# Designed miniproteins, single chains, continued (4): the designs that were tried, part 88

Each design is a single chain, and the fold is of that chain. pLDDT is the mean over its residues in the fold that is shown.

## One batch from the design tools (miniprotein)

Design m15241
Fold by ESMFold2-Fast:
Structure m15241 (fold): chain A 73 residues (1-73)
Amino acid sequence: TKEAIDQLLKAAVAVNRGDYETAKEYAEKALELAPPGSPLQAAALRVLSKALKGLGKDEEAAKVQAEADALEA
């Protein structure tokens, strides 16, 4: 989980910088490392959705956001 948190923080920093491509890469790494069904997986999916929206991939972003919402329902 520590590695997943580290990748998630890097993704969040990249989003704040407007570097959505880098944010997507770090969010995907965080998602790979996050335990299935965990709050950390949901957080990684939310950051990935933000990165995808920044890249103009609105349909993909919506799908990823729905996955995060399903984990927290």
Scores: mean pLDDT 83

Design m15242
Fold by ESMFold2-Fast:
Structure m15242 (fold): chain A 66 residues (1-66)
Amino acid sequence: SLLEEAERLAEEGERAFFAGDFERAVRLYTEAARLYSEVDPEKARRAERWAEAVRAFAALHAAPAP
């Protein structure tokens, strides 16, 4: 289902964030938000906010590219 796929993408985004792969985390959260928008607008907004937060965090401390 779209909900299960969105949840999987959000989990992968969280793993990417903790692994320091901020670019991948942003992409995964953004895709999760897109899928969530079809079934749960509130979860979509949360995923979008997480992608924004990761972008801001990465920009603030200039993490090296993998």
Scores: mean pLDDT 82

Design m15243
Fold by ESMFold2-Fast:
Structure m15243 (fold): chain A 67 residues (1-67)
Amino acid sequence: AEAHYRRGLELLAQGRYEEAAREFLRALELDPNHEQAEMALAVALGQLEAQGRTALARELARRGGIR
């Protein structure tokens, strides 16, 4: 979980929001109570929406159980 969370943060810093979101999803699949990964996923999804990639952000949010 932690390794995926750290990788996600690195990708987020690089502006690679889709890849960051996928890494945060992997962290949450391994540890569903990882609050930091859940918050970071929300940030990455918000950036995808800001870039106009709304359909992708919605699909990734559903996979992560973000409500």
Scores: mean pLDDT 79

Design m15244
Fold by ESMFold2-Fast:
Structure m15244 (fold): chain A 55 residues (1-55)
Amino acid sequence: GKKEIIEKIKELIDKGYSDDELGKELKKLIQENKVSDDEADEITKEVLEYKEEKL
C-alpha cells in the first residue's frame, strides 16, 4: 500500500540513491501498485520532506 511504497523509498534515500534513481523507482512502484494520482502526490510529498530532512 501507500505506506509500504513510502518506506521502500525512504530506505533507498538512507542507502544514498541518487535523485534520478529515486524518481525511477518511485514511478515504478506507483505504476506496479496502481496508486491513484492523489495518493502518488501524497507519497511524493512525504518522500521529498524526508529527503530534505536528511540533507
Scores: mean pLDDT 79

Design m15245
Fold by ESMFold2-Fast:
Structure m15245 (fold): chain A 60 residues (1-60)
Amino acid sequence: MDDASLRLAAEIAEHEARRALAEGDLETAIRNYQLAAELYEQLGDRERAARLRAEVERLE
């Protein structure tokens, strides 16, 4: 997977996390925020990955 595809996947995961959170589905929100954080980490975007991990901690 190229960096563009990886970034799109990260953005989709982050969007799904926000949607799940709006619906009160904490388990799905946490899982998708974790996935997005891992994908941003792979892209070298450590700042965004750290923010998403902080969101996971806030929801747990």
Scores: mean pLDDT 84

Design m15246
Fold by ESMFold2-Fast:
Structure m15246 (fold): chain A 56 residues (1-56)
Amino acid sequence: MSTEPLTEEEAKKLAEEFGFSEAEIEELRKAGLSYERVKKLYELGRAEAARERARA
């Protein structure tokens, strides 16, 4: 159940704090993903990357 898409401020937050590119932010906004959903996906991706690095 989607409540609200990314706002301009949330998109800037993702770009500045999490390193998403402007193009990625536009795609996420157009896909109707909320800030909360994008943040969760990013954190899951980081966990996978950390697992790979810890393995080494």
Scores: mean pLDDT 69

Design m15247
Fold by ESMFold2-Fast:
Structure m15247 (fold): chain A 92 residues (1-92)
Amino acid sequence: MSKEEEAKRLAEGLANATTPDEIVALTRKLIDILKEMEDNGEYDKAIKVAEYALELISKGLEKATDFDVQLALGVSAIAVATILEVLKEKKK
């Protein structure tokens, strides 16, 4: 499986996650892959994955009714959005 495919599956997991622990675990793995892509100079791929992940986190937030799940998804969104901004600046 490619790193891009793995990252997309992790993002899809975030849209369907129902516990804070699952969201934290998925977010950490996603960030690790985004950082590996950054280290390899794969900025375009990392940007596309990060944008896709933010769309799926947004869908997860729309479904979430539990406060701790909403908080975990919100933190995940901030972390991924921050990495996306760094990637966009490095591509300039």
Scores: mean pLDDT 85

Design m15248
Fold by ESMFold2-Fast:
Structure m15248 (fold): chain A 68 residues (1-68)
Amino acid sequence: MKQKLEDEILTALVRMMLGVAKASAKKDKEELEKMIERMKEILKKIKDEKSKEEVEEAIKELEELLEK
């Protein structure tokens, strides 16, 4: 199942990106904007509904981080 493996890898990548962003003591707005853009591109490639929800949640968390 190529798509399932790809979705799992992409979701794991998004989890790592979110973790890095949340751990950042200096929230660089340009870096956060680039992360959001990357996550949105990943979201378009994901087919699994549960993985989509997780990625959408991560995007929203980063958008909230950007507003602060």
Scores: mean pLDDT 75

Design m15249
Fold by ESMFold2-Fast:
Structure m15249 (fold): chain A 71 residues (1-71)
Amino acid sequence: TEEARELLEKALELAKEAGDEVTVGAIEQAIRSLEEGNTEEAIRTLEAAINLASGHPELKELLEKALKLLK
């Protein structure tokens, strides 16, 4: 949904501000998968991004919200 995309873009900004290049890459991959209509791949990539964001509670919450909208 558009709301999931907006949450992912907000999460991407937070990851960039934190300098977390690995999490940035994972979020960008999830956004790309959604644009391609590959929701299953987006969900898998987003679950990986949530694990990477374990040390950043605000980022993790945004990613978990986006995941809930896609399931």
Scores: mean pLDDT 83

Design m15251
Fold by ESMFold2-Fast:
Structure m15251 (fold): chain A 68 residues (1-68)
Amino acid sequence: SEEEKIKKLAEELAKEIAEKVTYSEEARREYGIPDRLPESTPKEEKFKKLYEELTKLLYEELLELAKQ
């Protein structure tokens, strides 16, 4: 379905952004993404949380654009 295609696109984009932002402070600031987890948090856990959050946000935005 179209919604499934949008979900996959959101997941793929979220993964790329989360990976880049998790390992670069400069990239995080450029994308305007706040660091919501303590610095002591393992990078893998930070990536997973950011990926989950971005996937939800991108999915909602892409669905809204598809309705227009």
Scores: mean pLDDT 74

Design m15252
Fold by ESMFold2-Fast:
Structure m15252 (fold): chain A 60 residues (1-60)
Amino acid sequence: GPLEEEAKKLIIKGIAEILRGIGLLLEAERTGDEAKAEEGEKLIEEGKKLLEEADKLLAE
């Protein structure tokens, strides 16, 4: 139904943001770029929020 489709979109977006964040953290570790570390942390936190929203939709 429509809730399952919205949950799928949130999961895909959440996972994508977490993976991008991890990539930035790995690059920051290699280069010492603090701005990339901050951006990576923000992307991981935003991705986690999207997964939590998807979980709430699927719990109903």
Scores: mean pLDDT 86

Design m15253
Fold by ESMFold2-Fast:
Structure m15253 (fold): chain A 77 residues (1-77)
Amino acid sequence: TLIKRSDARDAVSQALRDAGLPQELIDAVSKALDSLPETVSVSEAAIKASNAAMELGVGDLDKANQAITQALQQVAS
């Protein structure tokens, strides 16, 4: 399923915030998602967001990955 980059960014950023993740992780993931094409696959958005969170290495990565997955599934619905 193809989604809009802006929808992916906004949904993931909000989900990470709601999950209580650090602002620096939210900023890093948002910036990574903003580097994607305007229309992107859910899988590509998930990989990009997850890689950005892992590269930063701050906060609960399991919680971050859960929030990312949930948000992108919601956008794709």
Scores: mean pLDDT 84

Design m15254
Fold by ESMFold2-Fast:
Structure m15254 (fold): chain A 99 residues (1-99)
Amino acid sequence: MSEKERLEKSRELAREIALELEISTYVSLKKEIAEHEIEKLLEEGVITEEEAEELRKKLEEELEKEEKELRENWEDEEVRNKLAKEMSELLKEVSRIRE
């Protein structure tokens, strides 16, 4: 019983770590892409510094909402599959930005 309970706790912790790592990585990649686009628009004079700050605030609110929705729906395999596909695309864009 005690050994089985320790093993179950370990598996639950591993799942929680995997969830947090995937969601955290997704949010970080999405934020990096959006921040790069905002900086580019500001540098090109398309938007003002005031508009850039407003966009950053909206981005932070949207990312917080998306993170909450991902955590609430993590048990849904379709949600995880969609995230994996979007993550692949985001990684390609971030790689391009970092080069």
Scores: mean pLDDT 79

Design m15255
Fold by ESMFold2-Fast:
Structure m15255 (fold): chain A 67 residues (1-67)
Amino acid sequence: AEELLKQAEEYVKKAKEALENGDRETAISYAKKAIDLAVQAAKEDPSLRERATKIAMEAENIRLEAE
């Protein structure tokens, strides 16, 4: 479960970098992956839900900004 959150955090960083470079399509793709991984982590381990929600919200903000 924690490994899924680590992967989600990495995808958030990649999404943010892509957005800063003006690569909206890549930013959206990475943000969606981060959200999916965070959701999976929370389902596997509910004790991680708060952290997973924060990661998912950051990724969703990047996705909306890239839209």
Scores: mean pLDDT 82

Design m15256
Fold by ESMFold2-Fast:
Structure m15256 (fold): chain A 112 residues (1-112)
Amino acid sequence: MTEAERRALELGEGVREGLLYAAEHPEDAEAIIRATAAAFTAGALALGGSPGIRLAGELAVEGVAEVVERDREVGRLAGEAFIEALRRVAAARPENAPFAEETIAGIRAVVA
């Protein structure tokens, strides 16, 4: 396993844990989701341009999908927050735009 892949897996697990915690605490879900999306933004920017960023995006889509199955409204909020986070990743590093667009499309598919 490369260092980039290891960091992407750690980021993905953190996203999954944060989103599941939001589903368990719907009253605080928006704040938990915002914090999780901010952590994802920082982690994705640190991976920037590596194969790890694509893996992190795939894991983020899976995390949102799992939450949609548990709580559709929390899943919808997670999808919106992660789409905003991905737009920020693309804005900060334009070379990440194709990654961000692909990941946004994946999130839109799972929240529909």
Scores: mean pLDDT 83

Design m15257
Fold by ESMFold2-Fast:
Structure m15257 (fold): chain A 95 residues (1-95)
Amino acid sequence: MTMEDIEKELAEQAVRLAEAAAEEAREKDEELAELAEEVARLLRELVERGDYETAASQMFQLTLVVVFIKKGKIEEARELLEEIRERLRRALEEL
């Protein structure tokens, strides 16, 4: 198993966490769900372009987003997702 194989698996987990955030938000805040879906799409684009490290590095913060949504901390979840979205957009522009 190579480091690249591990990073790819972690990057795919980051995508799944963003998708989970969107599902958790869907009945609570429609705009937050749309933001999480956009983050999931950007993560998938990074994976398709082979930037597994940038995608994988978002795992911890995406886990926090899911926890914030489950605990009703919608503003904290939104702020964190907006920061993640900006980082992912910058990473894609540098590819």
Scores: mean pLDDT 86

Design m15258
Fold by ESMFold2-Fast:
Structure m15258 (fold): chain A 61 residues (1-61)
Amino acid sequence: SDSLRQQAQRLIDEAARYLRRGDFEKARELVREAARLASQAHPDLPPASVGDIMEVVKRKV
């Protein structure tokens, strides 16, 4: 089974795909879900920033 971190990374890759197609709404939804999963993978750390994840996605396009 995939870890929560691996699932979050797949959502980031999918968000980049939607962003390349101009689907900003879907990309944003996927980034929010990735942030949620990343936060669950590290409950002892501060919640993952949606902004930081979106910057990672933008660098992939």
Scores: mean pLDDT 77

Design m15259
Fold by ESMFold2-Fast:
Structure m15259 (fold): chain A 66 residues (1-66)
Amino acid sequence: KEKEKLRIDMLAGLAETAIERGDFDVAEDAIKEIEKIYKNSKDPEVQKYAKTKLEELRKRLEEARA
């Protein structure tokens, strides 16, 4: 549970740093890894946490590309 959230936080940090550097491929790969955690986790708390991070990161990536 907590380990999955920590993994999500690390991937989110990687995605944010990649977006700042214009490394959109790295950012998309990190986002995809969070999506895998979201889809494979059966813990509703982990799913909600991952969904929130995914929404934030996707919005930020879209804004950076625009």
Scores: mean pLDDT 82

Design m15260
Fold by ESMFold2-Fast:
Structure m15260 (fold): chain A 59 residues (1-59)
Amino acid sequence: ETKLKAIFEEVLGVSPVGIHDNFFELGGHSLLATKVIAKVRSEFNTEIPLRELFTNPTV
């Protein structure tokens, strides 16, 4: 998803992010993960639990 990819790129400060790239392998940590969730909530009007990003840490 183009918007989710852009959120990952913005939060991690890396570009480009591939759809198979692991958030935590790109240098993500729990504080950055909460920023991703906040941006996803704002952009998609959808809540995802932090646990979901830990289990599925790709776009």
Scores: mean pLDDT 69

Design m15261
Fold by ESMFold2-Fast:
Structure m15261 (fold): chain A 76 residues (1-76)
Amino acid sequence: MEEALEAARRIIALQEEARAAYEAGDLEAAEEAGREAQRLAEEYPAATPLAAGLLAEERGDHELAAAFFALAEELI
């Protein structure tokens, strides 16, 4: 879980970086961040649902967050 959770947090940071770069018109930086996030998601299958759960919690959707965390546990 520890490595998948670290990967999930990094994926969130990379997705935020990619979105900011894309909105700024820096397509090269956006693509680089997106590619790194995809690599982490492939290396740690549980990281994607963990990241989705963390984002759902930050939005106050605790039910959706719990569902994503349960899915992540099944992928470890």
Scores: mean pLDDT 81

Design m15262
Fold by ESMFold2-Fast:
Structure m15262 (fold): chain A 98 residues (1-98)
Amino acid sequence: KAVELLRKALEYTEEAIRALEEGDVEEALEYLQKAARYTLEAAEAAKEVNPEAAELALKAFDKLVRAGVLLEQGDVEGAIRELREAREYLEEAIKILE
């Protein structure tokens, strides 16, 4: 349940990074919204089963939100940095649940 949601969040986070590296901010924002949604759903799913994984998912969610704010400000490099940190938190949450 939570692992599947985290894997989707990770996939969309990676797609958002790729879109930004290709200069497609609109596509990146679409992937970022999907990543954020799946990350939040994963945190809720993990909350009662593995609080540590839920906390990592919430940290990833914070980084995804920050990336969105930076994109609104035109800071693409800052957004990529936040997305890479979100990716690391998502990968750690997946490892804990696997």
Scores: mean pLDDT 89

Design m15263
Fold by ESMFold2-Fast:
Structure m15263 (fold): chain A 55 residues (1-55)
Amino acid sequence: MDAVTQRVAEAELAELQKKLGLSEEEVQELLDLIRAGRYAEARARIAELKKRRGL
C-alpha cells in the first residue's frame, strides 16, 4: 500500500467527520475500508453518507 495515499485518505476522512457529523461507528467503518485498501468501497460509502445529509 502507498502510505502517502493512505494518509491523504485519513486526512479527508477527518474533514468529512467534522463536516458531516459522522458517528464513531461510521468513521471506524471508513477507516477499516481505507486500511484494507478498499478505496472504491470507502468512496461509495462516503457518497451515500453525503447523499443522506443532502450534500
Scores: mean pLDDT 74

Design m15264
Fold by ESMFold2-Fast:
Structure m15264 (fold): chain A 55 residues (1-55)
Amino acid sequence: STQADLDKIDQAIREAQALARAGASPEEVARYLEEHTDLSPETARWVAEQLVAAA
């Protein structure tokens, strides 16, 4: 992966974290990650669940 790809993923995760803090469900956060990153649906769901649990 290039630095630009990593920066894109980092930005999407930060935005997903903000959604989780605003009350978004793990399903909504996972959908956002799938739309804005190349993460697999399974990985996006796992990340979303961690972000919502931490919010």
Scores: mean pLDDT 81

Design m15265
Fold by ESMFold2-Fast:
Structure m15265 (fold): chain A 80 residues (1-80)
Amino acid sequence: MVVVTPEQARAILEVLREVRAKGLSTEQMIADVRERTREKLRELGVPDEEIDAIVDHLVQLVRDPEATDRYLALLEEALG
């Protein structure tokens, strides 16, 4: 279980929304999520080892569209 700050949660929400909006294949979504999540979290000063754990979790998530939609809803509720 990865605990994220509100700033990290917002960055993740933004990346997932943009990737989903593109209508990409699963493989392309995985590549885009990896790249964009790393960039956003580095800008927030997250250590590389924590970024790797978060990215791995999101990669597993985006392989399941229903799980992704559920996670997005939870992040939106948590952020207000």
Scores: mean pLDDT 78

Design m15266
Fold by ESMFold2-Fast:
Structure m15266 (fold): chain A 72 residues (1-72)
Amino acid sequence: SLNEKITRLIGLKLRKIGLELDLEELKKKLEDPSLPEEEREELEKKIEEIEKEIKELEEEIKKLEEEIKELE
């Protein structure tokens, strides 16, 4: 049980890191002043979606870390 929860926690943290890297790349693209307005709007929507997913992962990670702490 504890090892299963730790493995899942690692998986969630790795997914969050991947999304944070994607988010930074998209934000960097938004800094380009030559970026067409349509592409800017698409990037902003994608950023909002990723930020929402990161927030959901943070809540899952927090819950799982508390559950692991209770099992020690």
Scores: mean pLDDT 86

Design m15267
Fold by ESMFold2-Fast:
Structure m15267 (fold): chain A 69 residues (1-69)
Amino acid sequence: MEERRKRGESFRNQLRRMNLPPEEILERFLAAGVEFKELAEAVSDALNEPEPKSREELLEKIRRLQEEL
């Protein structure tokens, strides 16, 4: 629980700093060498929701996270 919560908070802070649309955020993380699976887990941790199964679902969850920040 603690590691998951810290990972979620770290991801939320990264999104706050980037201030970019969800598509651009996804592309930047992928370009930095972060795997889709890692992003899906980080989004799941930050929202306390099930891990997204598709790119479309991941983008929607990133958008919702940005709106909640």
Scores: mean pLDDT 76

Design m15268
Fold by ESMFold2-Fast:
Structure m15268 (fold): chain A 78 residues (1-78)
Amino acid sequence: MEEATRLILEGIRAASEGDLLTAAEKFEEAGRVYEKEGKYELAAEAYRNASILYERAGQLEKARELEEKARELEKKAK
């Protein structure tokens, strides 16, 4: 299984169990893996999902940073 895909599945599982912070961390890690691979659209998607989860977990500054990063990566994907 690809590393990024595994991280996303772990994040989905954590979110379903109510562990929003662990879920956010897994999606952020997946975003970093996709970014390293040059898959900027997938990285932006993962960072946006992590941002939403961090916001729900009360990590507002981290959520803002990841949303900004996702927007910049979307521009690179064009």
Scores: mean pLDDT 85

Design m15269
Fold by ESMFold2-Fast:
Structure m15269 (fold): chain A 84 residues (1-84)
Amino acid sequence: SLIKQGEELKKKGDEAYKNGDYEAAAKYYEESSKLYKEAGDDLSAQVSYMKSQQSRPVKAPSKVAAAETGKALRLIGDQIDKEL
């Protein structure tokens, strides 16, 4: 099934990430995201997509990528504040 294929590619991405092969990890996560999206698993597709963006070797931090990272960090901070 598409979900199983997406899950397998996500595992391959995780393995590549552990091995420091961020370019391969990003590629596997991106393919996994596409398969999850086709299968209708939007949540898993989003998670894999975010992991692909995180793993992608950015030749230079794009202003957009830096802004998105800053936004994610602020969201994490907001979660901490909500827990307190």
Scores: mean pLDDT 69

Design m15270
Fold by ESMFold2-Fast:
Structure m15270 (fold): chain A 77 residues (1-77)
Amino acid sequence: APEVPSAEELREAAERARGLAEKAKEAGIPEAAKLLEEAAELLRRAAESEDDEERMQLVLEAERLAEEAGEIIRKAL
């Protein structure tokens, strides 16, 4: 079974996503920046969730958004 990330791990992941969003914005890829900002917000909400099921669902949605942002960046650069 997939391991449920800790609140600390999720806060770190949110910070990384925020950093990537800033880099995407600096590179002139606002669509990717928006998706990464949305992923960071979902990871922040996951860190605050007391329900493991909800936490996992938020993490999976954040991963989906991050993958989409990565594809946009790869095609733009």
Scores: mean pLDDT 84

Design m15271
Fold by ESMFold2-Fast:
Structure m15271 (fold): chain A 66 residues (1-66)
Amino acid sequence: MEVLRVTALKDNAALFADGSTLKAGDEIVLRDTRFGSDGILYGTDVATGQPVMVDTSKARIERIEV
């Protein structure tokens, strides 16, 4: 399965559907990803199943195969 690993480089690099955010150094894995306008990455957090919006200017994004 192709997934993206997202590493937060700064606080508030991602916003979850429940309003929670990432802190610098946090990592999540996203499935069903798409790039939106203005550098926002959309996906579903594999661990929680929640929709997530990622600010790509504040995060390192790596494609991984599992």
Scores: mean pLDDT 82

Design m15272
Fold by ESMFold2-Fast:
Structure m15272 (fold): chain A 60 residues (1-60)
Amino acid sequence: SLAALEALRAAQLKAVEEGIAVALELARKYQSPEEVAAFQAKLDATRAALEERLAAELAA
């Protein structure tokens, strides 16, 4: 059902957001502020691409 696909998408996005939070915490511990900013920008772009892909899959 569509509701099941929407629930799966929400769970996948939540898992990605949690992973990003952990990765950024580790980056802040070991890297410079400039490196952390670059890493965060890359993660934000990756998350946005995933959100767009999952939305397109639900629309199909």
Scores: mean pLDDT 79

Design m15273
Fold by ESMFold2-Fast:
Structure m15273 (fold): chain A 78 residues (1-78)
Amino acid sequence: MSREELWEEIDRFFRAVKIAMEAVDELAKEHDLTPEQRMRAFIAAVGEALRVLDENPDASEETIYEKAREAARKAMAE
């Protein structure tokens, strides 16, 4: 792995985590979430954000956020 490839992967991961945290925080403001629900929502949101970035590295933050939020909402609705 080149240094540039490593930096791209690290940056992508941190972007995904940041967007997932924002999505879960907004859902937590709308709903009285348990710690378990917040954790499930966060894991789902991170996974979806990473998937979107893998498929389209140029995806807008808005697109990533919306998809992460939808994944988090679905994970809570179990």
Scores: mean pLDDT 79

Design m15274
Fold by ESMFold2-Fast:
Formats: C-alpha cells, sequence, structure tokens
Structure m15274 (fold): chain A 74 residues (1-74)
C-alpha cells in the first residue's frame, strides 16, 4: 500500500539479516507482509524459522532477496 513504508520495513529486515538477527528479520518481514509483500515475506519467514543448522545460510539468502525487492521498489 505505502511504497515508502514497505521499503523502510524491508531495509530494517535487511539490516537484521546482515547482522545475524533472525528474530528481528522475521519481525520486519511480518510488517512487509501486511504492507502487500505477503507471499514473498511469508516464504522468507518460513526459511528463517527452519533448520537451526542452516541459520547463517538462510540469513544470507534472505538478505539477498531483500536487496532485490528493495531495488525493484526504488
Amino acid sequence: MDKEELIRELREGLTYARYGDSRGAIRELRKAAELGLTERANRLIELLQGSPSKHRENLEKVAKELEEEIRKLE
């Protein structure tokens, strides 16, 4: 709905993902889902809630996808 609000939440999620905070990233992704990025954000949340042994790999994947989504909106 508000493109600027969505970009802000995606940037916050990207920051958390880059610093290894999966809980922070999930929190911001839930807000992004409410702002219209529903399917993508929920998929990324599921990835981060997955296997603990893949925590770093999943955070790197989420960071990459968030960078791409932000670039599409800018």
Scores: mean pLDDT 80

Design m15275
Fold by ESMFold2-Fast:
Structure m15275 (fold): chain A 77 residues (1-77)
Amino acid sequence: HMENIKKSLEFAREIGRELAELVDRQEAKANELFEKMDIEGLKKAYEEALKTPGSFGLPVLLRRKIAEYEKEKEKLK
């Protein structure tokens, strides 16, 4: 079973996030991008968050995720 990746269960997770809040959806996406070390995806999500009206906390969250990724990459050297 490929539950460790949880790729097949991503749909269920997305439903949960959308039921909670749209903001949670973007936060979870940023978290997944960080886990995959997709820095370009994180930067793109940051730009989208900046364009999303009413998502005042999302740009800050995404900026922190990007900084944490860069910090982790620096530690690996």
Scores: mean pLDDT 61

Design m15276
Fold by ESMFold2-Fast:
Structure m15276 (fold): chain A 78 residues (1-78)
Amino acid sequence: VERVLAGVAAAEALAEEYAARGDYASAAFMYQEASKLLRETAERLREEGDEEGAERLYRMAEQLDKKSAEYRALFEAA
């Protein structure tokens, strides 16, 4: 989980760098990929019996999905 969270944090940082440069498409993609990684990890935690950990990662993924959608909307509006 710790490696996954580190990877997600790195993807979020990169996404915000893209957004700061006006590259909303790349920002949206980075958030989408991070969300996918969290959901895949959450499924595995649930299979291992860590339902609390899985729910936590699903909530994080939902927040990243929202960020991806927001940046995609900015890209489509441009």
Scores: mean pLDDT 84

Design m15277
Fold by ESMFold2-Fast:
Structure m15277 (fold): chain A 63 residues (1-63)
Amino acid sequence: SAAEEEGRRAAEGARNAAAASAATGDKVGYQKAKEYADLAEKNIDNPEKAKEAMEKAGRASGG
């Protein structure tokens, strides 16, 4: 469904945020962003919650 596609894109965005923190050596930001990426993945069927998790992952990784 369109909602599920949106949730999957949010989860991908959250994973990318965690990867960015890892690439810069920010271990604290990585741990926090990874937790939000895992939360986004769990909520793929709920795009609103997946997007909130993605935004928090981005925030944790430095924007």
Scores: mean pLDDT 83

Design m15278
Fold by ESMFold2-Fast:
Structure m15278 (fold): chain A 55 residues (1-55)
Amino acid sequence: MEERIERLGERMAELNGVSKEEAIEAVRAIVEEVSELTGESKEKLLERGEKELEK
């Protein structure tokens, strides 16, 4: 899962022109928060994010 967060964060950094470290931290925080609030698995949330970035 950590590798998926890192890959998604790197992709977010490229698309938004932000630092890779900040993007990775943001992805981790969002996945944690949304998983807690919605009860969805972190893996499912990451999959949705990955699909969104792939158009």
Scores: mean pLDDT 77

